# Designed miniproteins, single chains, part 62

Each design is a single chain, and the fold is of that chain. pLDDT is the mean over its residues in the fold that is shown.

## One batch from the design tools (miniprotein)

Design m2153
Fold by ESMFold2-Fast:
Structure m2153 (fold): chain A 95 residues (1-95)
Amino acid sequence: SISLEEALARTRELLARLEREKASFDEILERVLEHLERVRAEVPDPAEAESIVAAIIGEVAAWLRSQGYSDEQIMALVKALLEAYTGEPFENPKG
C-alpha cells in the first residue's frame, strides 16, 4: 500500500521528469493517467484511493499553472482525468 505522502512524492518526481523532457500536453495527460492507475492499484480502499487521486490532480493542476498553461487548458486536462478515472462521461447521458 502507498501513503498520501509517498503518492505526492512520486507525483512530484513524475512532473519534474515531464518538465525536463519538455513533454507535450497530450504526453502529460497520458503519463498522469498511467500514474493515477498505478496509485489506484496500490490503494485497496476506494475512498482512500479517491482522496489520494484528488490530491494528485490538485498537484498536477498547480504544476501546469506554473508551466504557463491557461486555466482553460488546465480545466480540460482535469476533466479528461476525471472522465478517465470514473469511466463515465462528464455529462449525464439522460440530459
Scores: mean pLDDT 79

Design m2154
Fold by ESMFold2-Fast:
Structure m2154 (fold): chain A 93 residues (1-93)
Amino acid sequence: MKKKYIYLEVTVRVPPEHRDRVLRDIRELAEKLGAVITGIEYVSEDEIRVHLAFKSKEQADKFKEALQELAERYRAEGIPVEVEVKELDEPPS
């Protein structure tokens, strides 16, 4: 059955030594905002893609905002974190 979800692809660029911390924070944020993580792809040592499903556009928008705030906090600590978010029409595998 076709579910009405909002799908996001989040590309995170982060130094390898901080990768696990950033991914943990993203997972915690997803749980707080009612997102389901549908996949995690390790593109390279410094690049991760996280796929998420949300039941509403409002939840997806709150996640995008909170994710940018998370990235800004890491940069304030001197950790260069870059985040790119894309909305998808269908779930990734």
Scores: mean pLDDT 80

Design m2155
Fold by ESMFold2-Fast:
Structure m2155 (fold): chain A 76 residues (1-76)
Amino acid sequence: DLKEKAEKVEKLLDMLERNESLEKIKEEAEKLGFSAVVKAVEQALNEEDEFMREASRGVAEVALAVELTVLKRELK
């Protein structure tokens, strides 16, 4: 169900906003098949530089927002 999938993406965005575990966000994104989100979260998890970690986290946020937009478009 696209609606249920969109609700899960909104939950992942909320988790990212609340600084919840990146590992959990990655696991949920893998279950949803969002390879771009998974890659961005993996980059954040493996970066030693704080600035680059935040940049990768931002990329994951944008990727999730794009997935949500696509799902909301498909629901109409």
Scores: mean pLDDT 79

Design m2156
Fold by ESMFold2-Fast:
Structure m2156 (fold): chain A 91 residues (1-91)
Amino acid sequence: MAEARRLGEQLAQAGRRAAELGRKIVASSKNPKVQELGREIARLGEEVAEIGRRLAAGELSLEEARRRAEELDERIRELGEEATELIEEEK
């Protein structure tokens, strides 16, 4: 239980940071595609935060939470790379 709470709290914090980053991406660009990617990153960050909260509350197993968080983290990375490429092309 203690391990689940610690990981849950860490995931909730990481998810909130990812959501903040997504919002920052939206605010930093006039490119509609970059704004769309930023909004999706923010949404996925909120999902990671929810997984963390549910894990901390004992509503998810460590295995389920890690698997789901890993899938979302990979998608966030892919979207972040796409947004970065588009921003680099906006010269």
Scores: mean pLDDT 83

Design m2157
Fold by ESMFold2-Fast:
Structure m2157 (fold): chain A 92 residues (1-92)
Amino acid sequence: MKKLEEESRELLEETARYVNKKIEEGRKYAEEGNAEEAKKVMDEARDYAEKAMKEIIEKGGDPSSASAVGVLSAGAYSEGKILVKEAKKKKE
């Protein structure tokens, strides 16, 4: 079923676009010293990617696409921690 592989790739591309947009928003909030909004935006990015990964797995989609989305979720979590720390430094 090549359709499941195509749907998995489309969801990966959509998730990557969404996560990148949220990282850009989070960086802007961090530059403004707004740790609360930076955390919220990055948590939204992580949760979206995690949900997308679960959807690919549950539908029996492409495992490599599921893994790639999982990496996006982990990346959003790590970047969120960095951005929150940087925002807090600007309030000192």
Scores: mean pLDDT 83

Design m2158
Fold by ESMFold2-Fast:
Structure m2158 (fold): chain A 78 residues (1-78)
Amino acid sequence: LTPASPLAVTATKVLGLLQKRGEMTPEEIAKELGVSLATVQAALDRLVAAGLVERYTGPDGKVVYRLSADPAAARDPP
């Protein structure tokens, strides 16, 4: 398996935070984990690319992230 990188560790912690909190901004995640915003953004980009996390814009125009509940499930099966 791929060796644990700082980015992979951060991505795992981000998943745990989003599971507990529901949704967060990159700045909130950076504060909670004590890591740089750039590291958090890189981890979030990786998680979005993997389909584990979704990005959306909140009512105040801030970009927030949350866990993908089920990227394959849309509605009732045909």
Scores: mean pLDDT 73

Design m2159
Fold by ESMFold2-Fast:
Structure m2159 (fold): chain A 71 residues (1-71)
Amino acid sequence: MTVEEIIEKERESFKKEVDALIDELRAYAAQHPEKQAEIDATIERVREEVEKGNPLAALLLAATTLSILKS
């Protein structure tokens, strides 16, 4: 496996994990409409971080927000 293949695999892994967390945030918003605006704003920030090439920052933001909402 080349270094390029490892980097691509890790990037794809982070993107899939971010997408899964976005889906969880959307599901939580559907169950808690009063938090929908807050969750939508978080999803937009997560998407912006992915677009900027910061998938780890996007992952941490989504995971932290879900943890706070579920706690």
Scores: mean pLDDT 78

Design m2160
Fold by ESMFold2-Fast:
Structure m2160 (fold): chain A 87 residues (1-87)
Amino acid sequence: MLEVKVEVKEDKGIITVEARGASPAEAFAAIYKAIKELKDKVKEIHIRVYTEESEYDRARQVAEDAKKAALNMGFEKVEVEVHAVKP
């Protein structure tokens, strides 16, 4: 199940994504929506993606594409983490 949690700490937005069982397109769309909701509210974004070990490379690509989108929207700093988790 695709689950997205958004937290704001001072001027930093933290987007946490549980991407198990989601397609790369679904995961990207959900992250992109969260980034848009944080526009003009925070200066920095941290994106954390949790996925299966077998899907790590795809999740990494989704996270890098999301980072590029956030930088294009004018965020000052975008950090990305991808973690393989057990089911």
Scores: mean pLDDT 82

Design m2161
Fold by ESMFold2-Fast:
Structure m2161 (fold): chain A 75 residues (1-75)
Amino acid sequence: GLDGSGQQDAARAARELVEEAERMKKEGAPDEKVTEIASLGAEIAGAVGEAMLARKSNDVDYAIETARLAAERVA
C-alpha cells in the first residue's frame, strides 16, 4: 500500500481475489480459471504451499476455501 501497510494490503487483495473467484464461479467461468484466481489470493495472503496444493487439486471449492482462510489469517 501507499503507506507501507503491506499486511493489510495483502489481506484486502486476497479477499478481493476470493470475491472475484466466487463471482466467476457463479457466472459459469471455467473451474480452471476460478481455481487460478482463488489460488492467487491464497498466495498473496502468504499461504504459498496451500496455494500450490489448491492449484494441483483442480477443486474450485477447495481453492476458494483455502484462499478465504489464508486472507482471514493475514487480516
Scores: mean pLDDT 78

Design m2162
Fold by ESMFold2-Fast:
Parts: sequence; C-alpha cells; structure tokens
Structure m2162 (fold): chain A 106 residues (1-106)
Amino acid sequence: DPAAIAQELVAMAEAGASDEELLAFARSHGYGFYVFRPGAPIDPAHAADAAEALRAGRALIGLAESGGDWNVGIIGPDGRLVAVAGKDALTGRSAAAATVVAGELA
C-alpha cells in the first residue's frame, strides 16, 4: 500500500531515522529513493537509482525535508504521483520535486 509506506517513512523521519535507514526501508519494499532539500540539487547517485527504478518498472519515493518538516511523494512507474504524506504546507514541494525527477528521467 503506497499510502501506508509514505506514512511509515514520515514517521521514521520524524523519529530521527537517517537517510540510510529511510533508503533501506524504501528499497526493502521495491522502491527507488531520493531525498530533496529546497535549494539543493538531488544527489546524482539518487537520481541514477531513481532512473534505474523507473526503467525497471518500479515506483520511486521522493522524500522532502524543509525546516525540520518532512514530506513524502511516491511516483508510480508511469511517472504519476500515487501517494503523499507529511505536512500540508510542504506537500506541493514534494509533489513538484517528484514530478521534476520523473520528467528528467523520461
């Protein structure tokens, strides 16, 4: 369930889980993974993992951190936003970041 995965990732991040722990959780469920922070580029290794996940027909998870708040967007294999979780005020940025990554990979 993408919504349940998104909710769990937000809960883990709010509890202080590392980027590595979040990545391991996402990969254990078959997702590609990247972290987005406003004003910073997406890590090239994460972008490469996301591209590979989409080529393999797997969904990907974008995690956004801003001002201590966490948001998650899940993009399906078709490049469309499937699920979001986290702060309402940051949901649009998470969705926008996930859409940009999907567009760059297409």
Scores: mean pLDDT 68

Design m2163
Fold by ESMFold2-Fast:
Structure m2163 (fold): chain A 110 residues (1-110)
Amino acid sequence: SEKEELLEEMRRLFDLVLDPNATVDEILEAIKRVLEKAKKMTPEQREAAANGILTALHLIAERRPKEEALRVIDGVIKLAEEYKKDPKFQEVADRLIAGLRALKARLEAE
């Protein structure tokens, strides 16, 4: 059921990403729920969740105004920095932060 719960939170995140009426705060809350469920998963499943979040942020960067996309990216970096404080999640959080900073730099250069 925990794997099914993570998949359901991931589905909710992608539904919000595709919804033009979804707010930055709603998207950040959905990402926070994915990260909370991922904490109970295997390292491989945590990496898969982080990759799913990165994919969602790339879609946001493609589909939303630059200012909104940057606000979501900055919010997720802040969330990942909090998770990084636990050594158990440090590696996956570092990878997520690195990917998001690369996406932010690319978007700011556009």
Scores: mean pLDDT 85

Design m2164
Fold by ESMFold2-Fast:
Structure m2164 (fold): chain A 90 residues (1-90)
Amino acid sequence: SEEVKLFIRFLSGGGSPELSIEEIVERIHPLLPSEISREALVEAVNEAARLIEELGIDRVEEIAERLRERFPLVARYLVPMLELLKQRVE
């Protein structure tokens, strides 16, 4: 999905070669609160990518709701990024 590719590129800072989710998590994890484990971040990013593929970025409110239910702490950081991505995709 093009939207999933854009999400991955957005998380990687937009200019690097396409990174794996694990590589993106290694870059982002040190910037987040210590209460967020690397494992939880990997699961949350994978779930966000899956939901984007299933629902599309237009349904970011539904994606956000599902992320908040499963990964409430991670969602505080991922949801604003998804909202910015939706604005850029139009």
Scores: mean pLDDT 78

Design m2165
Fold by ESMFold2-Fast:
Structure m2165 (fold): chain A 80 residues (1-80)
Amino acid sequence: KPTPEEVKKLADEYLELIDKAREAIEKGNVSEAQKLLDEAVETKRRLLEALREYGADPETIESVEAQLDKDIEELKKAIE
């Protein structure tokens, strides 16, 4: 069972990847932004798995997933 600290670490890793992807987009480095976005998608999957194992409510997990998906969609639109 993951600890709250482990869940927080995954959330922090996700946010760092999103920030780095935004910076890459601002610099016009689309290839780096795409790579960072792919890593953010994988970190999102790991975070959601950790939340499920932690025993978070399904509705809470759905809410978190929706927020993370919104961030990813905004970055994908910026690359387009």
Scores: mean pLDDT 83

Design m2166
Fold by ESMFold2-Fast:
Structure m2166 (fold): chain A 80 residues (1-80)
Amino acid sequence: SQAERIRAATERLREFLRRAQEVKKKAQSAGDQDGLAKVDQEIARAADAYVRLALGEISLSEFQKIFDEVLRRLEALEEA
């Protein structure tokens, strides 16, 4: 159902934001302004994709593609 799809997307966004907040805290503590800016950019991309999915402007498959890419970029920042 649409409600189940939105619930799954919400849970993915929630987990992403939890991880992103940890990366932001580490970057802020390290004085890494470039890392902080990159995390904020990925948060903005994830939020935009979620809004567009909720408004029916993109398909679930398009959302998943965008979110997989955003997650890969966040994982690279976690390893830095």
Scores: mean pLDDT 86

Design m2167
Fold by ESMFold2-Fast:
Structure m2167 (fold): chain A 77 residues (1-77)
Amino acid sequence: MKKIKFKALDLKGKVIEEKEVEVSDNPEELQKKIVEAAEEFRKNSLTAKIVVENADDKYDDAIKKAAEETKIKIEKK
C-alpha cells in the first residue's frame, strides 16, 4: 500500500485542509477516495482546488475521472 496525500487549497494557494489515505494498486479505489475527499473539502466554501501528492503516473486516469465527477480542479504534484 502507498500513502497518497490530498490537499485542499484556497484561491491564494494556501492549504486549508489535508488528508492522507492508503490506497491499493487499484485505480478505481483511488478514484473513489479522491471523490470522497473532494466532497469533504467542498464543505469548506474556500476550497478552490485539490492537489494530490505521491501518486504514481498509473493513477493519472483515475485523478482525471475524479476531477470530472466532482467538478473541482485536481492537480498532481
Scores: mean pLDDT 78

Design m2168
Fold by ESMFold2-Fast:
Structure m2168 (fold): chain A 75 residues (1-75)
Amino acid sequence: SPRERLQELGRRADEEFQRVIDEAKEKGMTKEELEAKLDQVIERFRAELESDPEITQEEVDSFLAMLEELKKKAV
């Protein structure tokens, strides 16, 4: 179902964000470098969400808003 796909995407997003944040800390990446990598993650999820015909624009917008909030907390 679309709900189950959104839940799985949310889980994957949390995992990818945490991986990028952990890598940034390990490698001593700058705030700007971390932000750029997180933006790449957000754009990949945007493309995946927009490619799914069963996910509404409101659900896309809501999910991406959640990712932007996670980015703000990380940087």
Scores: mean pLDDT 85

Design m2169
Fold by ESMFold2-Fast:
Order: sequence, then structure tokens, then C-alpha cells
Structure m2169 (fold): chain A 96 residues (1-96)
Amino acid sequence: SKVEELVREADRLLEEAERKLEEARKILEDPNGDKEEAKRLAKEALELARRAKELYMEAMKMAGDAPRSTILRIIGGILRAIGLEIDAERLLKKLE
């Protein structure tokens, strides 16, 4: 279904965002790490998390008769995306 397609794409973007944010954090564990690279990765993670959230929200609008498991997956995805946005924004603020 279109709902499942949106959820799969959102999951993919969210996983990519999580990987990029983790890479940014690892760079910053080293005092001599490339702060500009960490900033780039955090900005990319923020944008990916925002896009994932938009896709989950679109899926939710179409999910009226979807299985309960699909609805819970969408809700979980939205919450994870919001968490990543907060974490990425906090990391970017620290790099100012």
C-alpha cells in the first residue's frame, strides 16, 4: 500500500539520520576531531529526520483502516524522528 511505501521510505531516512548523527558524535569524542565534518553530518541528520517525520505524518493521514501494528510503527517513527531532530539541533548548538 502507499502507507507501507511511505513508512519504508521514512524508516530508511530515519536509519540514515541515526547513522550520520552517531558519526558526528564519534568525531566529537576526539578533541582534535574535524568539527566542520561533525557539523555537516549533524545538519544532514537533522534534514533527514525532518523528511522522515513528514513522511510518517503523511502515512498517518492515510492510515485510517491500517493494522494496529502499522499505526504503532508510524507513531514510533514520528517519536524517533523528533528525538533525532532535538539531538541534532543540540549538537549543532554546541558547535556554534
Scores: mean pLDDT 90

Design m2170
Fold by ESMFold2-Fast:
Structure m2170 (fold): chain A 81 residues (1-81)
Amino acid sequence: MEYVEKAVETIRKGIEELKAAKSAEEALEIHRRTYKEIKELVEKAIKEYGEEAAKELEEKAKPLEAEIEAALEHARALLAE
């Protein structure tokens, strides 16, 4: 499922960019952009492949959940300062 693969790649790129963020403003822009791109790709995947796309995305994103949470914690720490 092409859109699912692209969504997972977008998540990985977003994690890397968030971890490298040096300011709250930078982290917020990265988060907003990444979230928008993922949302659009997920909507396209569901439209084309139905509920199976949601399941495949969840399965492929699950190994990344810890890294996503760590990247978001870094962003929250920058925002709190």
Scores: mean pLDDT 80

Design m2171
Fold by ESMFold2-Fast:
Structure m2171 (fold): chain A 98 residues (1-98)
Amino acid sequence: KLLEEEAEKTPEVQKAVEELKKEFGNKKVSELNKDERKRVSEIVYKNLKSVLSLDDLLDIKSAIADPEIDESEENRKMIVSEFVKNLVVKKLALKKKE
């Protein structure tokens, strides 16, 4: 989706993804405990609060904290930075449509 590709190139998204890669490396979403999920949400908020609304940030925080995240085989295999990037890109693509 063209809007998603453009959202992915946002400097704030790239900075958040790099910070998540630096802190969590190749750690998979399924390997995160509650404290680590909270830390992921803090990194997202700090880097993306200037480009995402509070409602979008709360939605992303809820998705990261979702206990059913591990029920998806796709989500279980996904590394933290990739999972967060997909959530953020989707929110920004919707914003650009307006």
Scores: mean pLDDT 75

Design m2172
Fold by ESMFold2-Fast:
Structure m2172 (fold): chain A 61 residues (1-61)
Amino acid sequence: MDELEEEMYRLAQEDPKAATERLRELQKQGADPRDLLRLGVAMGMALLPKGIDAAIERSKA
């Protein structure tokens, strides 16, 4: 995993909102779509367990 992917993975675990904003900034700056895809996958892997739990809780509310 490259340094940027590792950074996004850590940021997503600590502050998902900041991670989302960082990815959005890179997209606006014209980052390579393949790099955006890799970073998005890294974020998704970091957030997936929390997202599943949140979705289950929301479904019951």
Scores: mean pLDDT 71

Design m2173
Fold by ESMFold2-Fast:
Structure m2173 (fold): chain A 98 residues (1-98)
Amino acid sequence: FDEKLEKFIENYAKMTQEEIEAIRASITRPEEKKVFEAALELAENQTNEAKAKFYKTLAEAIEAALKEAEKEGIGEEDKKAAEEKIEELRKLAKEYEE
C-alpha cells in the first residue's frame, strides 16, 4: 500500500489538471472521492497532518466498502483482511497525529 502511495505522489508531479479532473469524474463513490482529495492534498503538501488525514480517510472508505460488501454476503476471510487493514491504517494515522 505505501508503495502505491509513493507512486501516486511521484506521478502527481507529472499529471495535468485535466488528468486529475478525469480521475475525479470517474470516481462514483463518495468515500473514494474523499480518499482521492486527501491524496491530492498529501501530494501537494507532505505534512504529518496531511498523512494522518489521508490514512484516516482511507480507513473510513474501506470501512464503508466493508459495510456494503457485508450486505452482499462477503466471505469471512475477506472481512477479516479488511478489518486488519482498517486497524493498520488507523494506527498509521495516529502515529502522524503525534
Scores: mean pLDDT 74

Design m2174
Fold by ESMFold2-Fast:
Structure m2174 (fold): chain A 91 residues (1-91)
Amino acid sequence: MEELRERGIRDVEILEKAKEKAKKAIEETGDEKLPKELVKLVEEKIELEWRRLLYLATTPEVPEEVLKEFEKKLEELEKKIKELEEKIKKL
């Protein structure tokens, strides 16, 4: 799947950017906890998005309940990421 390979490259770039932001935040604020938690949440979001794509690719009929569960988990992770970014910015 060439499209999935291209998405994988983008995900690596997203994770590297998150790590760079974390490194700068640690250097500027001295707080290691919030930046490290941000990187962890970005990794979890990438993993969840890949699990969703794999499920959609391998399952002939996807139950609506399962799709809603993935969507809810992704929304929760996005909210946590935004909250942590705001907290780091205020440090």
Scores: mean pLDDT 76

Design m2175
Fold by ESMFold2-Fast:
Structure m2175 (fold): chain A 84 residues (1-84)
Amino acid sequence: SLEELLAELERLVNELIAKNTDEEANAQLKEQLAALRAAVAAGDRRAAVSHLSRLQNVVNKVADEELKERIGEVAERLLRAIGG
């Protein structure tokens, strides 16, 4: 479900934040995740897609290869669920 995909994305992003020492990137990850959740709750598909994309851009700059792949997979599934 959309809620399960959001929960899994949040879990993986929090795992990244716990391992990442870049405070600016961590703040951006938290901001984009919160904005994504708010957009989904509001039914704002355009905003949700935008915030998911911005979240992925930060992930791709700071995450290791394994965590990038795991987050990317969940994000792709979430994008399809939002865009459907």
Scores: mean pLDDT 87

Design m2176
Fold by ESMFold2-Fast:
Formats: C-alpha cells, sequence, structure tokens
Structure m2176 (fold): chain A 80 residues (1-80)
C-alpha cells in the first residue's frame, strides 16, 4: 500500500540520518542535511498516523514536499 511505502521511506531516512551523524558529526553542512531529513521524517510520521486513506496521504505528502522544497531552498541560499 502507499502507507507501507511511506513507512519504508521513514525507515530508510532514519538509517541515513544515523549514518550521517556517525560519519560527519562536526560538519555543519551534514548537520543542515540531518535537520531537513528529520523534518521530512516528522512530516511522514504525521501523515502515516493521521491519513485515513491513500488519497489523503498523497495530498498530505504533496504539501509536505512543497514545504521541504521551500526549506531546502532557504538553506541553500543561506549557505551561499
Amino acid sequence: SFLDQLRAAVAYLEAQIARLRATHPDDPVAQAKVALAERAVAGLRRIIATARSDEEARRQLLELERELLEEGREVVEALE
């Protein structure tokens, strides 16, 4: 199901966050990437917990993607 795909995505992202923290603990760029990934995980977990259908989950994912793209753009602009 779509919700199972979101659960798999959360597991994958959490593993990547843990790896990045272990390998680049003092890198501010890695820290910024971890913060954005943690925001993604939090948003995905909320969708998994609150969505009553695959259609609702897809609508919530599109809004989360929009928010993350804007946050990512702001992070890139701040680093330049």
Scores: mean pLDDT 81

Design m2177
Fold by ESMFold2-Fast:
Structure m2177 (fold): chain A 73 residues (1-73)
Amino acid sequence: SMKELKKKAAELLLKAYKENGGDIEKALEKTEKELLEEGVSEEEVSKLLSEFEKALEENGGDVEKAAEKVKEE
């Protein structure tokens, strides 16, 4: 389901963010690559990344808050 996909994407983003020393651009890139490798369409991945970028803006760049917001929507 889309809700499970959003939860998975949020968890991947947080993991990538921690593993890349707080580099959000690298975290987003790794999240995109992992979702595509798991068979998520480029269209769905693009929408998820757009939702993360919007959530980051709305939460002042707080990755943990942005991930939680996307996960709950």
Scores: mean pLDDT 82

Design m2178
Fold by ESMFold2-Fast:
Structure m2178 (fold): chain A 113 residues (1-113)
Amino acid sequence: ATTVTESGGGTVPEGGTLTLTMTVSGGGAIAALGWAREPAGEPLGGVAFWAGGVGIAPAWRGRATLTVDAAAQTATLTLSDLRREDTATYYGVAGSAATGELTVGAGVPLTVE
């Protein structure tokens, strides 16, 4: 089974920078790696994704950078100019090359204050 392991998060000051890292293991080849977020009481939304190239969600352009090592199956999300509205649980997401199945990690809480 594919496993997504996440690290980073915590409490950061407004205007600060934070790095979130995900590593994928246990599955076959991965075709997509990225990050989504879920604010309290709101639906899941994409932040940044790699699928042969990197795309950043419009709301995050200029404030998010996604670095991918496809061979290591690792993706690092750097968020800058953090705002209180960025407070949410952030999820690493991996997409299987063979099946298109999405695997989502347990989630990493981020609080901006």
Scores: mean pLDDT 84

Design m2179
Fold by ESMFold2-Fast:
Structure m2179 (fold): chain A 82 residues (1-82)
Amino acid sequence: SMEEGERFHRLSLAADEAGDWASASGYELLASELGYVPTPEDLEYRAKVLEESSEEAKKKGWEDLAKSSEEQSKRYRELAEE
């Protein structure tokens, strides 16, 4: 349901704040499947979190994750402008 989608959206935000980007991505997918439609503000926030995730991954030497997070951030910014 949309209510459950909103719950998973909130879990995704909490996971991002905790630096658990894998769980955040999973929760976001579940939120979408349950009918949650992100606002432009949600999409812009997600882009910022992914940019921070990319920087942290670079510090840890996780180059593939850093690149993936940066590419995902760009897509979220493009969606926010839609």
Scores: mean pLDDT 77

Design m2180
Fold by ESMFold2-Fast:
Structure m2180 (fold): chain A 73 residues (1-73)
Amino acid sequence: MEEEAEELLKDLPESARKVGRNFARELDKLTPEQLEKTIEILERQRKAAEAVGDEETVRFYDKMIELVKKKLE
């Protein structure tokens, strides 16, 4: 999981990669129900960023959603 998170986040700024790594570790503590709720929250944030044309933030949330989906597998 750590290696997958690093690979997914490697093209983001260092601060964003740090946030992504901490987020990935936090996912290990969540139940499948909590992971599903996390996806809903991230998808809402993604839609908000998309509505204002913030493409960088949309990409960030896409990567976060992918990390959560990997945990549900």
Scores: mean pLDDT 77

Design m2181
Fold by ESMFold2-Fast:
Structure m2181 (fold): chain A 92 residues (1-92)
Amino acid sequence: TRAREAAAVRAYADATAAALEAAGLTELARLVREAGELGVEYLENPSEETLERYDELLAEIGRLFASLSPADQAAFFAAEAAGLAAGRAAYA
């Protein structure tokens, strides 16, 4: 259901952001939370404007990721894995 999809997106974003904050990647954690909120907004009320905002935010996340050390990039991938596990559990 749409509600399960929204719950999965929120769970993914929250878990990813929490892991990023624990790793000291506070700015990426903030952007991931914002991306999660926009993802839910787009899922519930699709619009060109929301999609454009979402794409801009993903581009910013990509730029910050590219500036990270290899160790911090590894921490980001570990955070994403935790987020994906949480998202899957929420989408039951």
Scores: mean pLDDT 86

Design m2182
Fold by ESMFold2-Fast:
Structure m2182 (fold): chain A 99 residues (1-99)
Amino acid sequence: MEFTLSEAEQRAYDKAKEYLEKLKKENKTGRYHVEEDGYVADAVAFKSGKGGYAVANRDGILRVEADPSEEGKKAAIEATRDAMARAGPLVHGATLPDP
């Protein structure tokens, strides 16, 4: 994906990627949360080794990356919801369905 990021956005992005890879290697399921330079990043991985992450800044601007699988898409959506909850108000339609 080609677009220009600020240095702070790039650092938050790289850290989110790092946490996703760490999660995949050490624990195939779970989450990592990181805050850096006013950005919030969450990474989620499943036992299949799939996963995703999202980065949000203090203005609520998001970017989401995911494995192309269904599991990766789900993980990215969940990470996006959590990142929005931490960076700003809940996005309409981002509420988790009741079990």
Scores: mean pLDDT 51

Design m2183
Fold by ESMFold2-Fast:
Order: sequence, then structure tokens, then C-alpha cells
Structure m2183 (fold): chain A 74 residues (1-74)
Amino acid sequence: MSLEELKEELERLSREALEAVRAGDWARYQEIVARMRELIAEAERQIKDPEELAEFRKLVARLTGELVQELLEL
């Protein structure tokens, strides 16, 4: 996958994870989170530029924060 495809997939999976949390589907949530971790690891291995890596990590922090906030609202 390209880095842009990885970012788009992470944002899509983050939205699906939020939907799974709202539906109480913990099995699907765990599956999605595991896939997100795999994509994050792949992206970090591909990114050679420190500025691009910093921006990617900023995206990951935002998506993670959104998931944690949703869990705390249950």
C-alpha cells in the first residue's frame, strides 16, 4: 500500500471502530484495532522522512484519542 492508502484505510477503520463501540460489538472492535496496529507498523517502516513520520504520528494520536473518548462515553 502507498502511504496515502494507509492513511485513508486507518481513517476508514477508525470510523468502523467507533461504529462497533456504539453497537457494543467488542469482537469487531478488537479485530479493527488489531488491523489498525498492523497498518501503523507498516507505515512507520515505510516512512523515512522524520517530518512525514511526525505528521503520521500526529494522525495516529488524533484517531486514538477519538476512540478513547468514545469508550469513556459508554
Scores: mean pLDDT 80

Design m2184
Fold by ESMFold2-Fast:
Structure m2184 (fold): chain A 77 residues (1-77)
Amino acid sequence: TEEELERMRELAEKLAAEAREAIEKGDLFTAEIHLSLMRMILAIAKIAAKTDPEAREKYEELAKWIQEKIDELEKLL
């Protein structure tokens, strides 16, 4: 649903921000936990893109954004 997509986006944005803050503070444990949670949301978004033809494009865009943020944060780790 659109509400589920919005909640997933908000959660992913929050996790990305918290992961970045953890990396900047040298809290590698918290950073890795947040990155792992982002990877789980990415997997769910990819499944949703394959199974929901009406929301496919939106879930694909969300998945791409999450992957880009994971890649960016991993380079800082």
Scores: mean pLDDT 86

Design m2185
Fold by ESMFold2-Fast:
Structure m2185 (fold): chain A 70 residues (1-70)
Amino acid sequence: MLEEARKIAERIKELYEKASEPEAQEELAKLEARLKELAAKLADDDPLKKELHRIVTEFQHEEYLKELKE
C-alpha cells in the first residue's frame, strides 16, 4: 500500500511539471482520486495513515500551509 501510494505521489509530481498539457491534467486527477481512496481505507489511528498523509502533504504543500498556520 505505502509503496503504491509513494509511486502515485512521484507520478503526480512528474505530472505537475507537465501541468499545461490536458492529458497530464486528466491523469493527475485520477491519481489524486486514487490516493484519497487509499487514505479512506485506513483507520484514523493506523500508523500507515500518518505516513500516507505525509506523502500527500508533500504534493499539496501549498494547500496544507493554509491549514498548518494557526
Scores: mean pLDDT 64

Design m2186
Fold by ESMFold2-Fast:
Structure m2186 (fold): chain A 86 residues (1-86)
Amino acid sequence: SEEVKKYLEEKNEEAIRLGKEAVKAIEAGDVKAAKEKIKKLEELKKEIEEYKKTLKNEEDIKLLEQFLEGLERVIEALREELAKLE
């Protein structure tokens, strides 16, 4: 639906911003800031998972599932880069 597409556009902009902030923190060696941004991405993922549970349209659910898969891959990549700072 158009409503779900607009929701995903807004959440995608937030995810891009948080991801860029996390990368910048990792590149600066700021472990605390990097962890905070990754946590916010994980919270965003949980929020979207809860929103998905409220939907009945299979195509809308599929769009959210595809977005969540992409977001999880970003979170995993950021965690792996952060681990190198140990």
Scores: mean pLDDT 88

